Designed miniproteins, single chains, continued (5). Designs and how they scored, part 82

Each design is a single chain, and the fold is of that chain. pLDDT is the mean over its residues in the fold that is shown.

## One batch from the design tools (miniprotein)

Design m18835
Fold by ESMFold2-Fast:
Structure m18835 (fold): chain A 100 residues (1-100)
Amino acid sequence: SRQDEALALLEEFHARVLELLEEARARHPDKASEIDALEARLQAAVARARELIRAGDFEGAISVLLGMAFELQRFFRSLGDEELARRVSELAHEVLRRLR
């Protein structure tokens, strides 16, 4: 179903962002506390998007994930890590295209 496909895409997005955050920890160990806080916000955003998908609110879920993607890109740019910012942008574009 569309709901099952959307939930699978959400879990893929979550897993791939967690991998980017682990790379960020390795590359920017002085920012570990800020990355931990960002991971907590990611967990909350994923939980909210999951609830919205289960309720049939796919546009609401897309909005939540877009907001999280912008926050991640802003954070990585603040570190001077344009590669991680670009990878988040590419991941968000792919996931959001498939959710529509």
Scores: mean pLDDT 89

Design m18836
Fold by ESMFold2-Fast:
Structure m18836 (fold): chain A 80 residues (1-80)
Amino acid sequence: MSIQEVADLLIEEAERTIEGIEKAIKEGDKKKLQKYVSRAQNLLGALGDAINAAIGAGDTELYDRLVETRERIEEAIKKA
């Protein structure tokens, strides 16, 4: 897999995880919220690795997308 393909999968998983957090908050489902927050925390680690890979590759567009995705996950966790 290319770095781009791995990053696209991580961004897609991040979007689904943010959506899961927001839905769990709206529904008041504490168990579901805990599950998605744990997933979000694991994704922060994977995104950090992907950001470092983008820096090493000089891929500014990929770097910007990954940093934005990380910030959105961090904000979703704060709302939880």
Scores: mean pLDDT 86

Design m18837
Fold by ESMFold2-Fast:
Structure m18837 (fold): chain A 59 residues (1-59)
Amino acid sequence: IKKAIAEALVEKLGLSKEQAEEIATKILNGVPVSEIAKEFGVSAKDLAEAVKEGLLKAL
């Protein structure tokens, strides 16, 4: 699951592998998407969509 989310973040948002892995870890630990989006300077909407796509691919 974490790997699939990280891969989706790299592909959809153009984030570095390191940033994508950190964001995926925060999401799995229950950190709010809005807080993560603000910290990393990305759109909360774009982040939420990338996470959903990563989760769907992991199912």
Scores: mean pLDDT 78

Design m18838
Fold by ESMFold2-Fast:
Structure m18838 (fold): chain A 68 residues (1-68)
Amino acid sequence: EPPISREQLEEIFDVLEAEFRRYKMTTEQARERLDGVFEAIRPYLTPENAEWFEKRVRELLEEIKRQE
């Protein structure tokens, strides 16, 4: 099975971001959710895609925290 593509990873991230906005999740709740997803998909990511996802997670959590 090929690794998760960048396009698929972007779709996963978009769904998670929409979920956080829809349910008004706190930074702590969003972090827990993102950590769980990342742990589940990490073995299927290229190093480049793992780094991209980690960066996007960091940026999103900082944005949520700023809005609190």
Scores: mean pLDDT 80

Design m18839
Fold by ESMFold2-Fast:
Structure m18839 (fold): chain A 62 residues (1-62)
Amino acid sequence: ALLPELTSLTMQLIDAVKSNSPNVADLLAELQALLKAAGLSDATIANNLAALINNANTIKAL
């Protein structure tokens, strides 16, 4: 199912950003591919992924 896969990848991305992991780029690519398969536009995907990274950096700063 799309939702569990999306949730798992999102949690992995947040953890990767918090740890400065080199896997951030690979996780972003997987999320982008999943969202494209779900029918989202490139602009919507870019905006949502930027918001996720911003939120992860905010959590990291806390």
Scores: mean pLDDT 76

Design m18840
Fold by ESMFold2-Fast:
Structure m18840 (fold): chain A 86 residues (1-86)
Amino acid sequence: SIEDFVDEAMKLPSLEDAVKKIVELIKSLSPSQREQLLEIIARRAKKTGDRRVYGMLTIAMSEFMKLSDQDQVNALFQKLVEILNS
């Protein structure tokens, strides 16, 4: 599952390795699954407070922006802000 993949990426020793794993995943996913991936990373970042997970979220969002139109980006950004502020 996407959650298991994120959990495995979070166990990797370096942020660089975790980011590479997440970038490979996001390119293989459908648009709706990409949104799910970003939401999962955001929830993990919120729950753990881990700076590395926020780093993963930042890079994943950058990749999402390259693969998505502006309306998709704006909608997801609003959801991520809500998750991080809840």
Scores: mean pLDDT 84

Design m18841
Fold by ESMFold2-Fast:
Structure m18841 (fold): chain A 67 residues (1-67)
Amino acid sequence: MDSQLEEEVKEKMRALLTEKAKKRMETDNLEKEELEKEVEDLVNAILEQAKKDGVSWEDLLKSLDEA
């Protein structure tokens, strides 16, 4: 497994989820620390699911770039 691609996917996914979570903060009054924890938990869960589903890091990265 390419550790560089995995790290890049993590970084992009974290950034994307953080951006979406900021919009949710406007309605839910979430604390920054709670948001960061939720994002990290989601990133890890999505990565583990992708590994189980046999999704390539390259395909995942393309999907994140498109989102």
Scores: mean pLDDT 72

Design m18842
Fold by ESMFold2-Fast:
Structure m18842 (fold): chain A 94 residues (1-94)
Amino acid sequence: ARPTLEELVEMAQAVFASLSPEQRAALRALQAQFAKEEQEMIAAGASDEELRAFHERFIAEVEALLRSQGVPDELVAAMALVLRTYLDARIRSL
């Protein structure tokens, strides 16, 4: 079944609660770079397909970062699901 908004929030909170301050800082830096690159792509007239490919690359980079820092696979999968759900909604709003 598709996760509820409440379940997505709980999964995101569990991921952040499992991270050290240094790990959270690394994730926030990656998110800031993604936001900048996404805005540049949107300004350049990128298609929904190009944005989706960029979003999947970002999700893969987040998963790699979290795994490299010892985050359990279950929480990595939960974060990927939260991000994919959020980014799909974002493309629909553009």
Scores: mean pLDDT 78

Design m18843
Fold by ESMFold2-Fast:
Structure m18843 (fold): chain A 86 residues (1-86)
Amino acid sequence: SMEEKNREKKLEETYKKLKELVDRIVQARIDMLKDPENKEKYQAEIDKAREEIRKVLKELGLSDEQVEWALKRIDAYVDKKVKELL
């Protein structure tokens, strides 16, 4: 049905946005290691991206507990990716 196709498209767009935000956090973490003088700037970028992820997840109807769980999983993924790219 059209409603099923619309839900699938919305989920695809949402996953793409979340991936872009997570990739931004990974890059900012790497940038902090390469340019520690600007650590506060990169931390602010990470904090902003995390807030945007939180908003996206809440718009999907996740509870506050589910959002916090998801952010912890994202943190673990980011830590793993930073280590892989260094």
Scores: mean pLDDT 86

Design m18844
Fold by ESMFold2-Fast:
Structure m18844 (fold): chain A 78 residues (1-78)
Amino acid sequence: SLKEKIVELAKEYLEKALERGINPDAVKKMLEEIDYNPDIPLSKVLEVLDPELQREFLNGVLEIGIEEGKKAIEKYKG
């Protein structure tokens, strides 16, 4: 699902932030929270990322949205 893909992407970028030593305590807490509460607002995820990872994460979210939009359009055309 769209939600599952976005959660997986969020975990990937949080792990990258942790590897780079960006906000380690906040990132660790966010990784723990996202495992039991996948409804965490994406804005909260963005707040613990640096500007480079924020940009890459948002680009990834847009790509997922476009792919899901294409699938919805294909179902509507059939």
Scores: mean pLDDT 79

Design m18845
Fold by ESMFold2-Fast:
Structure m18845 (fold): chain A 98 residues (1-98)
Amino acid sequence: SREEILNEIKEKLAELVKLLRSVASKLSPEDLEKLNDLIQRILDLLSDPNATKEELLKAFRELKKAVEEAAKKHNIPEEVKKKILEKIEEMEKLIEEL
């Protein structure tokens, strides 16, 4: 069950990366690097058997904030922003089931 939930989160994170790739050209190199670093931190936490649910939720909250700030700064289409934020919320719900 835990392994299945972690794998589902990883699959949803891959879908999130595809959505971010669709708007990457609208982001500054600095904001793109920041988002990639936050995603890599989440991947590292998902692969760490000692990572806590609270650490994962904190990392996703930091990603959500960074996405909202980047979307506002770079005029990302509202529909794309909504899809990205919905994917983050879906992953947060899965983490609560761990």
Scores: mean pLDDT 87

Design m18846
Fold by ESMFold2-Fast:
Structure m18846 (fold): chain A 81 residues (1-81)
Amino acid sequence: SKELAEKAIAAAKEGLEAAKKGKEALATGTKEGILKGIADLLRAVGDALEAYILGKKAEGELAEKALKAADEAARAVGGSF
């Protein structure tokens, strides 16, 4: 469905942003940066997983795009689906 594909793409985008922010925060080496980085990376993992699950349930022209977006989000945190 279009709605599931759109939700998957949105989750993937959130995951990519969270992964980028998390990596940048972790790279500071400060206690505050490390804690924020861990929180952002955990969020990115959750967002990537949600994008994958929703993308798998999606059908039609956007389903493939949604799954590709989910894979990109997973790769940003060092994973794959």
Scores: mean pLDDT 79

Design m18847
Fold by ESMFold2-Fast:
Structure m18847 (fold): chain A 83 residues (1-83)
Amino acid sequence: MSEAQRLAAEAAVYLLHAVTLIVIDPSEESLKKALEYAEKAIELAKKAIETAKKNGESEQVIKDAEAILKAAEELKKEAEERL
């Protein structure tokens, strides 16, 4: 697994945790924590994209990281709207 793929995988794990918090307990505390996880996923996904571009990795690796970034940004907006 490349460094960019590792960063994208970590971003996906944070995204999954954020989604799980919103689904399990939609309290204000859970929404705030989901927002924190979504922000972490955004940061890691952006780093994955930058690393993939810098290392000349395949277009697919970049697209996978961009898809995670988009999902994390959409989740952040949803969590912010519910707060």
Scores: mean pLDDT 84

Design m18848
Fold by ESMFold2-Fast:
Formats: C-alpha cells, structure tokens, sequence
Structure m18848 (fold): chain A 50 residues (1-50)
C-alpha cells in the first residue's frame, strides 16, 4: 500500500539522520532515531501480514 511505502521512506530518512548524528558525536540522538526506525520497521512487518 502507499502507506507502507511512505513508512519505508521515513525509515530511510531516520537511518540517514542517525548516521549523520553519529558522525557529529551525538550518539544519544542517533540512538533515538535508530529506535524510531526500528519501531517503524516492525510496524511495516505487521502491515505486510494483514
């Protein structure tokens, strides 16, 4: 669905931002974004099973 595609794009964005924050030494911020990306990946898996 279009919704799944939108969430996949958001995951890619969050992963890129996390990598950027790590490059700046902002490990706490990067961990937060990685957590959000992981939660969205889990949501995508649930949506694909419906």
Amino acid sequence: SDDIKSIEEQVEYLRKQADYLKSKGQDGGARGLEGMARDLEDLIEQLKKE
Scores: mean pLDDT 83

Design m18849
Fold by ESMFold2-Fast:
Structure m18849 (fold): chain A 92 residues (1-92)
Amino acid sequence: LSAQQTAASLAALRDLLAVHFPYLTKEQIVHLVQRAGEVFDAFSSEFTSANPLGELNERLLVLLSKHPQAIPELLAASSPQEVWKVLQQYVP
C-alpha cells in the first residue's frame, strides 16, 4: 500500500474508535492506531483480503467490542509482535 492509503485507513480506524468506543481517551485512541500501523507493517502477509488494513481494523473492532479486557494488554504492548499475539489470542 502507498503511504497515503495507509494514512487514510489509519485515520478511518481513529474515527471508528472515537464513534464506537467513546469511553476511550484521545491518548488511548492515538496509541491503538499507532499499534495497528506497526502490526500492519510487520504482519501484512497474514491478511488475505483485498483490503488488508480494513481486515486488521475489523479484527481490532471485534477485539475491543467483545474482549474489552484486552485493551490494557494492547496499550502495554511494547512491540508489534506483542500486539499480534494479543490479537491472535482473542480474535484468531
Scores: mean pLDDT 75

Design m18850
Fold by ESMFold2-Fast:
Structure m18850 (fold): chain A 100 residues (1-100)
Amino acid sequence: ASSTPEDKEAVRKKFYEKLEELFEELKKELGSVEEAELIVLKAVLAFALREKGVPLEEIQKLVEELEKLPLEEQIEKLKELLEELGREEEVKKIEEIAKK
């Protein structure tokens, strides 16, 4: 959807707030920081790709390919992809939350 720059800023702020809440919830439910980090990184990747106009079907295929890798390798590859997409700040934020 074509959003205004102001709408995108508001969505981004809400996303960051919900990202921290989601991470804490997943960490408690899964009992695994790594699994929580993986789910959050996948969500950020999907959001970033959708912002660039990548179809949901292509995002799903990418996620399915990543799921063939061991958990640690999935996390590393997701971080690399997000950095290539200019989402380095979001990766850093997720890493800081994971260290809590």
Scores: mean pLDDT 76

Design m18851
Fold by ESMFold2-Fast:
Structure m18851 (fold): chain A 118 residues (1-118)
Amino acid sequence: SLEERVARLQAEIDRLKAEGKNTLELARKIMELGDSYYELGRYEEAVKAYEEAIKLLQDIEGLDSPELARAYINLARVYYKLGEYEKALKYIDFALQLDPDNEEARKLREEVEKKLKE
């Protein structure tokens, strides 16, 4: 179940934090936790998870820009669900600065811009 996935991911995250050895693996598990919260409609918890993952990813030397861009897109999608359209656009812009050809980010931008015109 999705709830069992959340419990497993939280246990894995707690273990990785205690070990302090693999920031990239930790960030990826926190991203998966954010994805699971999003699927559950737990948007405030998804925001916190994605923000923590972004902070960790920003501190990793040699990280590929598309991985950080994906984190920004996921955070923007949560803000879109929360009706926080200006915040959604801000994070979409960050993602497009890292990955200008990202189709998911461009499509989400069009959806958010439509909402802002209402």
Scores: mean pLDDT 86

Design m18852
Fold by ESMFold2-Fast:
Formats: sequence, structure tokens, C-alpha cells
Structure m18852 (fold): chain A 97 residues (1-97)
Amino acid sequence: SKEEEILKVANEFKKKIMEIASELSDETYFYWAIQTNYFIQKLREALKTKSDEEVLKLAKEMLEQMKYNASLYFPEDFVKKIKEVLDEFNKKLEEII
């Protein structure tokens, strides 16, 4: 289903984020594990209760918040890598929805 495809892509992007986070520190890894798990939970809930347009809007708002938080607390080179992964995910989500 479309829901299964979206969640599969989200879990693939979680893997990429976790690989990047693991290179920096254990604390960074745990932070991004919490953030990506929360995102996937909210996305799963939205897919069951919201329209495609509302799901895309919520996902974009959460991705922008993750980019903003990354920029506040993490080194510039790390932030660039995370932003690239999140932007690629946003693009793929737009292609599916």
C-alpha cells in the first residue's frame, strides 16, 4: 500500500540519519534515534487519520523543525549531511503522495 511505501522510505531515511549520527558521538546517536522514532510515529498516525495533503504538510513542518534543531546544536558539516538526507526524503515523499 501507499502507507507501507511511505513508512518503508521513512525507515530507510532513519537508517541514513543514524549512520551519520553514529560517526559523531553516542549522545548524538541517541538524540537522533529519539527524533527519527518520534517522526515515524507521527507520520504513521497521520497516514491513518489525515488526507494526503495534510500528511505532506505535517511531514514538511516536522522535517523543517529537525533541520532547525540540527543547526542549533550540531557542527556545520554534520548539519549539511543531515539536511541533504532530510531534503531527499521530502522530495521522495512528494513523489509518492
Scores: mean pLDDT 87

Design m18853
Fold by ESMFold2-Fast:
Structure m18853 (fold): chain A 75 residues (1-75)
Amino acid sequence: SMKKLEQEITEGIALLARGVAETSSKSLPPEVAEKVKKIAEEGLKKALELAKQGKTEEAREVVLKTLKEVNKVEE
């Protein structure tokens, strides 16, 4: 349902913001930190734009894909 999708998007956005903050507080190589930050920020902006357009399902999928990509880069 839309109510559950909005909750999932909100939780995903919070998790992305937390991941970016944690990356900034770690002494990671600048190239790795920049890559993670860029992926997370692009995903967050895309998801918010889709959610505002009423494309809540697409927004949720963008959040999930972005979380997976951030995780892969941190390996």
Scores: mean pLDDT 69

Design m18854
Fold by ESMFold2-Fast:
Parts: C-alpha cells; structure tokens; sequence
Structure m18854 (fold): chain A 91 residues (1-91)
C-alpha cells in the first residue's frame, strides 16, 4: 500500500508537470513511479504505468511530427489521468 500511495503522488506530480508544459520532468516522475511500484512488488501496476509511459512518449513524438505541442500536452494529460485512476483503483 505504501508503494501505491507514493507512486500515486509521483503520477499526480507528473500530471502537474504536463499542465505546466514540462514534459521532460513529467517523464522523470513517471519513471520514478515505475521504480517505486517495482521495488514494492506491484509488478502489474508497474507494467500498467510503463505502458502509459510508452503512450506518453508516442503522444509527444506525434505532436512533434504534426507540429502541435497542444495535442501532445492534451494526450499526455489524458494518459496520465488514466494511469492515476488505475493506481487509485488498486488502493
């Protein structure tokens, strides 16, 4: 339970970083959340967040290709909100 709560806090901080336009900080916080979940033995939760990380990077990449940073930000927010909802459902 402690690892799930710590990961939730990190993911909520990542969402705020996305809202502020700091996508690099958001990725760093997501990576920290994955590490916390793995060290806590929450392998399935870690995998779900890792999938969200992959989708997050894809959204950033697509935003760069189409030259739409607002698209990347909106998709990143949605992806992190879904990851947060998943972790919260495990508490």
Amino acid sequence: MEALREALSLLEQALEAVRQGDLDKAVELVDQAIEVLRKGGHEKAALEVEIARGLFLLAIGVGKVINDEEFAKRMAEKILEQAIAYIRSQL
Scores: mean pLDDT 85

Design m18855
Fold by ESMFold2-Fast:
Structure m18855 (fold): chain A 66 residues (1-66)
Amino acid sequence: MTDEDKVEEIIRELEKEGFEDLAETIRKAREVHGADSETARLAYLRKNKRYDEIDELLERHRRELE
């Protein structure tokens, strides 16, 4: 499984769980940064339910997008 595959799997799980806003944020981060180490890290943190660290990573991506 590639980093891109891992991110896509996590996005699908988030959508099924009703976290559409978070799933959309992850998609945008992936579009901007690609399937890089940060995107893979985000997928890893989500899979292990480390939400506070995901929030920090998403905030970093948001600052780069704005």
Scores: mean pLDDT 62

Design m18856
Fold by ESMFold2-Fast:
Structure m18856 (fold): chain A 76 residues (1-76)
Amino acid sequence: SPLDLIGALESVREEIRKTGKITKEQVATLAYALELLGLEEEAEELIKEYDEGTIDVEKAIELLEKALKLAREREA
């Protein structure tokens, strides 16, 4: 559900902010959320950047904030 997705994304965001790092599981969670929200190109790019070791943690947080905003709009 959108509420379950929101909780997962908020947890991922807090952990990234605490560690300054993003894990493969967190990338998968964010990419899955982006795909569900119709942001397939952003999801594919995120996975590619992680696999290539070029991921920008701040940009990943910005994508996560965008996903949270869209998920909240769909739940309202």
Scores: mean pLDDT 83

Design m18857
Fold by ESMFold2-Fast:
Structure m18857 (fold): chain A 67 residues (1-67)
Amino acid sequence: SMEIKEKIKEIVEKLTEGTSLTEEQKKKLEEEALKQYEGFLNLGFSEDIALKMAEMILEGDIRYLEK
């Protein structure tokens, strides 16, 4: 679980590089990505697919917040 949290944190850091997002917004993105990942796992998706789907949602969330 900790390893997965670190991977999501790295993804958020990479995707938010060069954005105007605050540390608080980045933390919320990390928390929401984790919830999405866990939700997809609970629905029976594999870890790789769950992470990829969470990343895609995260990209959309970042796009929305950059507005």
Scores: mean pLDDT 84

Design m18858
Fold by ESMFold2-Fast:
Structure m18858 (fold): chain A 96 residues (1-96)
Amino acid sequence: AVAYNNLGVAYFLSGNYDKAISSYKKALELDPKHASATSNLLAALLLKGDDEALKTALYYLAPVKSDDPDVNAAVQFYLAGNRDLALAAAKSYQKK
């Protein structure tokens, strides 16, 4: 799980969101409660703007909270329909 999460982070920082998302999904297949992989997957889906994949991920990952308050805030803003605040929170997470 940790190795796939680290691979995902490398892709995420390089702007390759598709490969980042795939790597984070693999981390969660190995460890469904991997908090960092959950945070990173949700942030990558928000920044990519793939609303259908994000909704699907939120449906399956809703019981597993992100370990990062900025990602949790981004998810809450997105669910409330405030896309601009959701994207701002996701970008704040990316800058950490």
Scores: mean pLDDT 68

Design m18859
Fold by ESMFold2-Fast:
Structure m18859 (fold): chain A 95 residues (1-95)
Amino acid sequence: SLKLTVEGGTVKEGEDFTVTATASGLPSNVVKLALNVYDENGNLVASDEKPASETSLTLTIKNVKAGTTYTVRLSAFDENGNVVAEAEATVKVEK
């Protein structure tokens, strides 16, 4: 069965946080994975994408800002660009 995993966490302001995302059991119709990071206002602050042959993605959120919680979303896309599955986690910033 399709399983998408995204690891969030807690980080101190001004530090970098590396997000790890993994996919397993990908059906043959999945061709691309995208990892996107959004701030509390829904602004895209970092992104990466890979072909579905690469089942692990890492993305570093640099110099994290106090007063925000980042949402990290892993999306799996079919050959037509439709999202077929998603997973998300949060990165919380502390002082």
Scores: mean pLDDT 82

Design m18860
Fold by ESMFold2-Fast:
Structure m18860 (fold): chain A 70 residues (1-70)
Amino acid sequence: SNFQEALEVLDKAFKLALDRDLELSPEGRDNLVNGLSDHYGLTPEEKEELRAYVDEVMALSREERRQRLG
C-alpha cells in the first residue's frame, strides 16, 4: 500500500541519518511526514500514523534505532 511505501522511505531516511552520524531535526521529521503524505496521497489518519511512527522511532536510543533499521 502507499502507506507501507511511505513507512519504508521514512525508515530509509532514519537509517541514512544514522549511517552519516546525523540526527533528523524535529523540523526535518515534520517536513518528511508532510512530504511523504503529499507524495503518496495519504489520508489525514495515515499521516497521523506516520507521525506516531516517527515518535515511536525517536523514543528509541540511537543504538536501538540502528538495531531496528540496519
Scores: mean pLDDT 83

Design m18861
Fold by ESMFold2-Fast:
Structure m18861 (fold): chain A 112 residues (1-112)
Amino acid sequence: SELEEYLKRLIELAEELIEIAKRLLEVAPPEDILTAIGLLLRAIGLLLDIEHLLENVDTKATKEKLIALAEELRDLARELARLARRIGDKELAEEAERVLKRIEELIKELKK
């Protein structure tokens, strides 16, 4: 189904944000460690929410719920990019910005 394909794309995006958050946690200065942990936990929580909707796609998944999850991933990607820029990791900032653009494109597709 169309919703199932979008949920699979959201899972891939959430997994990429988890990897970015893990790498940020490895390079974060002491003052940013708690922020990096918080962003990692948010990414994991969103992945679990998306996986739950995929398991229940026929009964619980709606376009509105997928848009809400995509918007939460968008906000998370923005915060990860901001943190990466603040700590001076240009490569992680560019990776987070690439994921952000993919999420924004997916939101546009969902709103059509």
Scores: mean pLDDT 91

Design m18862
Fold by ESMFold2-Fast:
Structure m18862 (fold): chain A 59 residues (1-59)
Amino acid sequence: GNEEERRAANLAGARAAILGQEGRLSAEEKQDLAYREAVRRGASEEDARIAAEGARKGA
């Protein structure tokens, strides 16, 4: 896919990882995990921050 599809896939993957641990992690831990997971999946630093913020807010 194009870069937009890759971005969407990376953000979805980060969210899935956070949701799998919902109720076990604090908001700060969810933010950190989502950021690390997004970067690991090849997301840009900006996309990783967006994923982290979404996870922190429970999106």
Scores: mean pLDDT 67

Design m18863
Fold by ESMFold2-Fast:
Structure m18863 (fold): chain A 87 residues (1-87)
Amino acid sequence: KEKEIEEVKKELEEKKKEANLLKLLGEATGGLLTMKGAVLKTVEGNEEEGERLRKEGEEKEKELRKEGEELLKKGEEEAQKKLKEIE
């Protein structure tokens, strides 16, 4: 029983790492697009394209963060099911 519980915890930990990676990718991608948008607005005077890229960056960050949160939630639910089965 104990060894099986440890395996379930290890699987959940891997899913937590994957969810965190998706969050970091969203933050990095969103940040890059936001920075590019700011440069287009302030340096090149292209306000419309700059605002579009900024919004795209915000949307991409939200999307990847939601994917990570959903993956975590499913991982926690699966871990709870497996732990109940081990009982």
Scores: mean pLDDT 78

Design m18864
Fold by ESMFold2-Fast:
Structure m18864 (fold): chain A 90 residues (1-90)
Amino acid sequence: SDYERILELFRLSEDPKATIAEISERTGIPRSKLSKIVELLGELSNLPTMNASLLPKIAEILGVSLEDVSRAYLDYSVERGMALIERAVA
């Protein structure tokens, strides 16, 4: 689904060493669309920490619904927050 693909994009974008080619292969998102996101954000690793007001622009670039991008962003934000809490407690 578009939701699962975008959620995986957010997870992979956390690694600053992940290449556009690797992210494209794992998510199925064309490299040209990922390059447009890089133009918008400066780099893909900014995607998890971007201003949520950019979500409609990301949806436009990816050719997906705003609902799918917004849901993936919110769910990823929860996953990221939980990982930070778990790291602090461990």
Scores: mean pLDDT 84

Design m18865
Fold by ESMFold2-Fast:
Structure m18865 (fold): chain A 88 residues (1-88)
Amino acid sequence: SVQEQVHELLRIARGGLRTLAEGESDPREREAYRRAADTLDAMIRQNSTPDQALAALRAERDRARAEGDDGTAAFLDTLVRLIETIKS
């Protein structure tokens, strides 16, 4: 199902964000990656619908952009586009 495909992508993305956090030398960007990973973890545990996941990811992306967490924002933007493609 679309829901199962989105949740698998969220699990992969959560792992990717955790790996990026471990490799990040900037403590601010490191924390942004960890925060994003925690947001994805919460969405998985709460069994978020694809629409709920998209709304939350867009909000977190826009927050990251506003705070200058450009790496986190770029990662989340890519994830949003992938989920939109799965839904189309």
Scores: mean pLDDT 90

Design m18866
Fold by ESMFold2-Fast:
Structure m18866 (fold): chain A 95 residues (1-95)
Amino acid sequence: DEEIRKALEETSEYLYELAEKAEDPEVKKALLEAGATLLVLSSQDELNKQTAISALNRIIEELRSLLPSASENDQRLLEEAIEKLEELKKLIEES
């Protein structure tokens, strides 16, 4: 699905932009790894919807786990990332 692939690529680019603003190296690493995972999904010859949803759920859970210890700056970045990933997940579920 070209629409899903583009959404994965655009969300990956957004996560990389958020990572550049991160203050905590662990938050930056998590955002970069999340972005990389979405790029890998977008490059698959056959994109499995359930595989993509499972990957998104894992990423969202990982980012949420960082919220309690994050700075105010990094909390905002993590919340923006989570919201964007949940929107992406909904798009894939509705496809």
Scores: mean pLDDT 87

Design m18867
Fold by ESMFold2-Fast:
Structure m18867 (fold): chain A 91 residues (1-91)
Amino acid sequence: MVRIRLRIVGDRALIVIDTPKELLERVEEIARAVAEEAGVLVSLRVGIDEENNTARLLIEIEASPEEARALAERIRARLEEAGIEVELEVV
């Protein structure tokens, strides 16, 4: 299962995506495309946990709180359309 956590800090937001390693390429492709289409992408960083066979994406965006929530929801929707089970949490 893929988990998306959204943290909003003023005009910046951090989207943290935890994914199984085997889904990493697809998750990164979708998340990057959504953030780039919105014109809000500041940075995207990937960490791999080989011991647990998982990966984490750290996506920094410059957007209003409303836009950041809408972006996280669009990433979830596109992943679900690709057959990926997703949980979304705003923290």
Scores: mean pLDDT 86

Design m18868
Fold by ESMFold2-Fast:
Structure m18868 (fold): chain A 55 residues (1-55)
Amino acid sequence: AAAAKQAAIEAVKAQLKAAYPHLSDAQIDAIIDQLEQAGHDLADIKVPTLYAPEA
């Protein structure tokens, strides 16, 4: 339901803020939006696994 989705979004947002504290809220929201558009289940996402630049 909507509450579970919101909790997953907040968890991913918190992980992004912890991993990338220099990013603005707008940039973090854009990353979350991209992950949702890619069809990922936010409840199962580990940010460093999915948002890591290739070497």
Scores: mean pLDDT 66

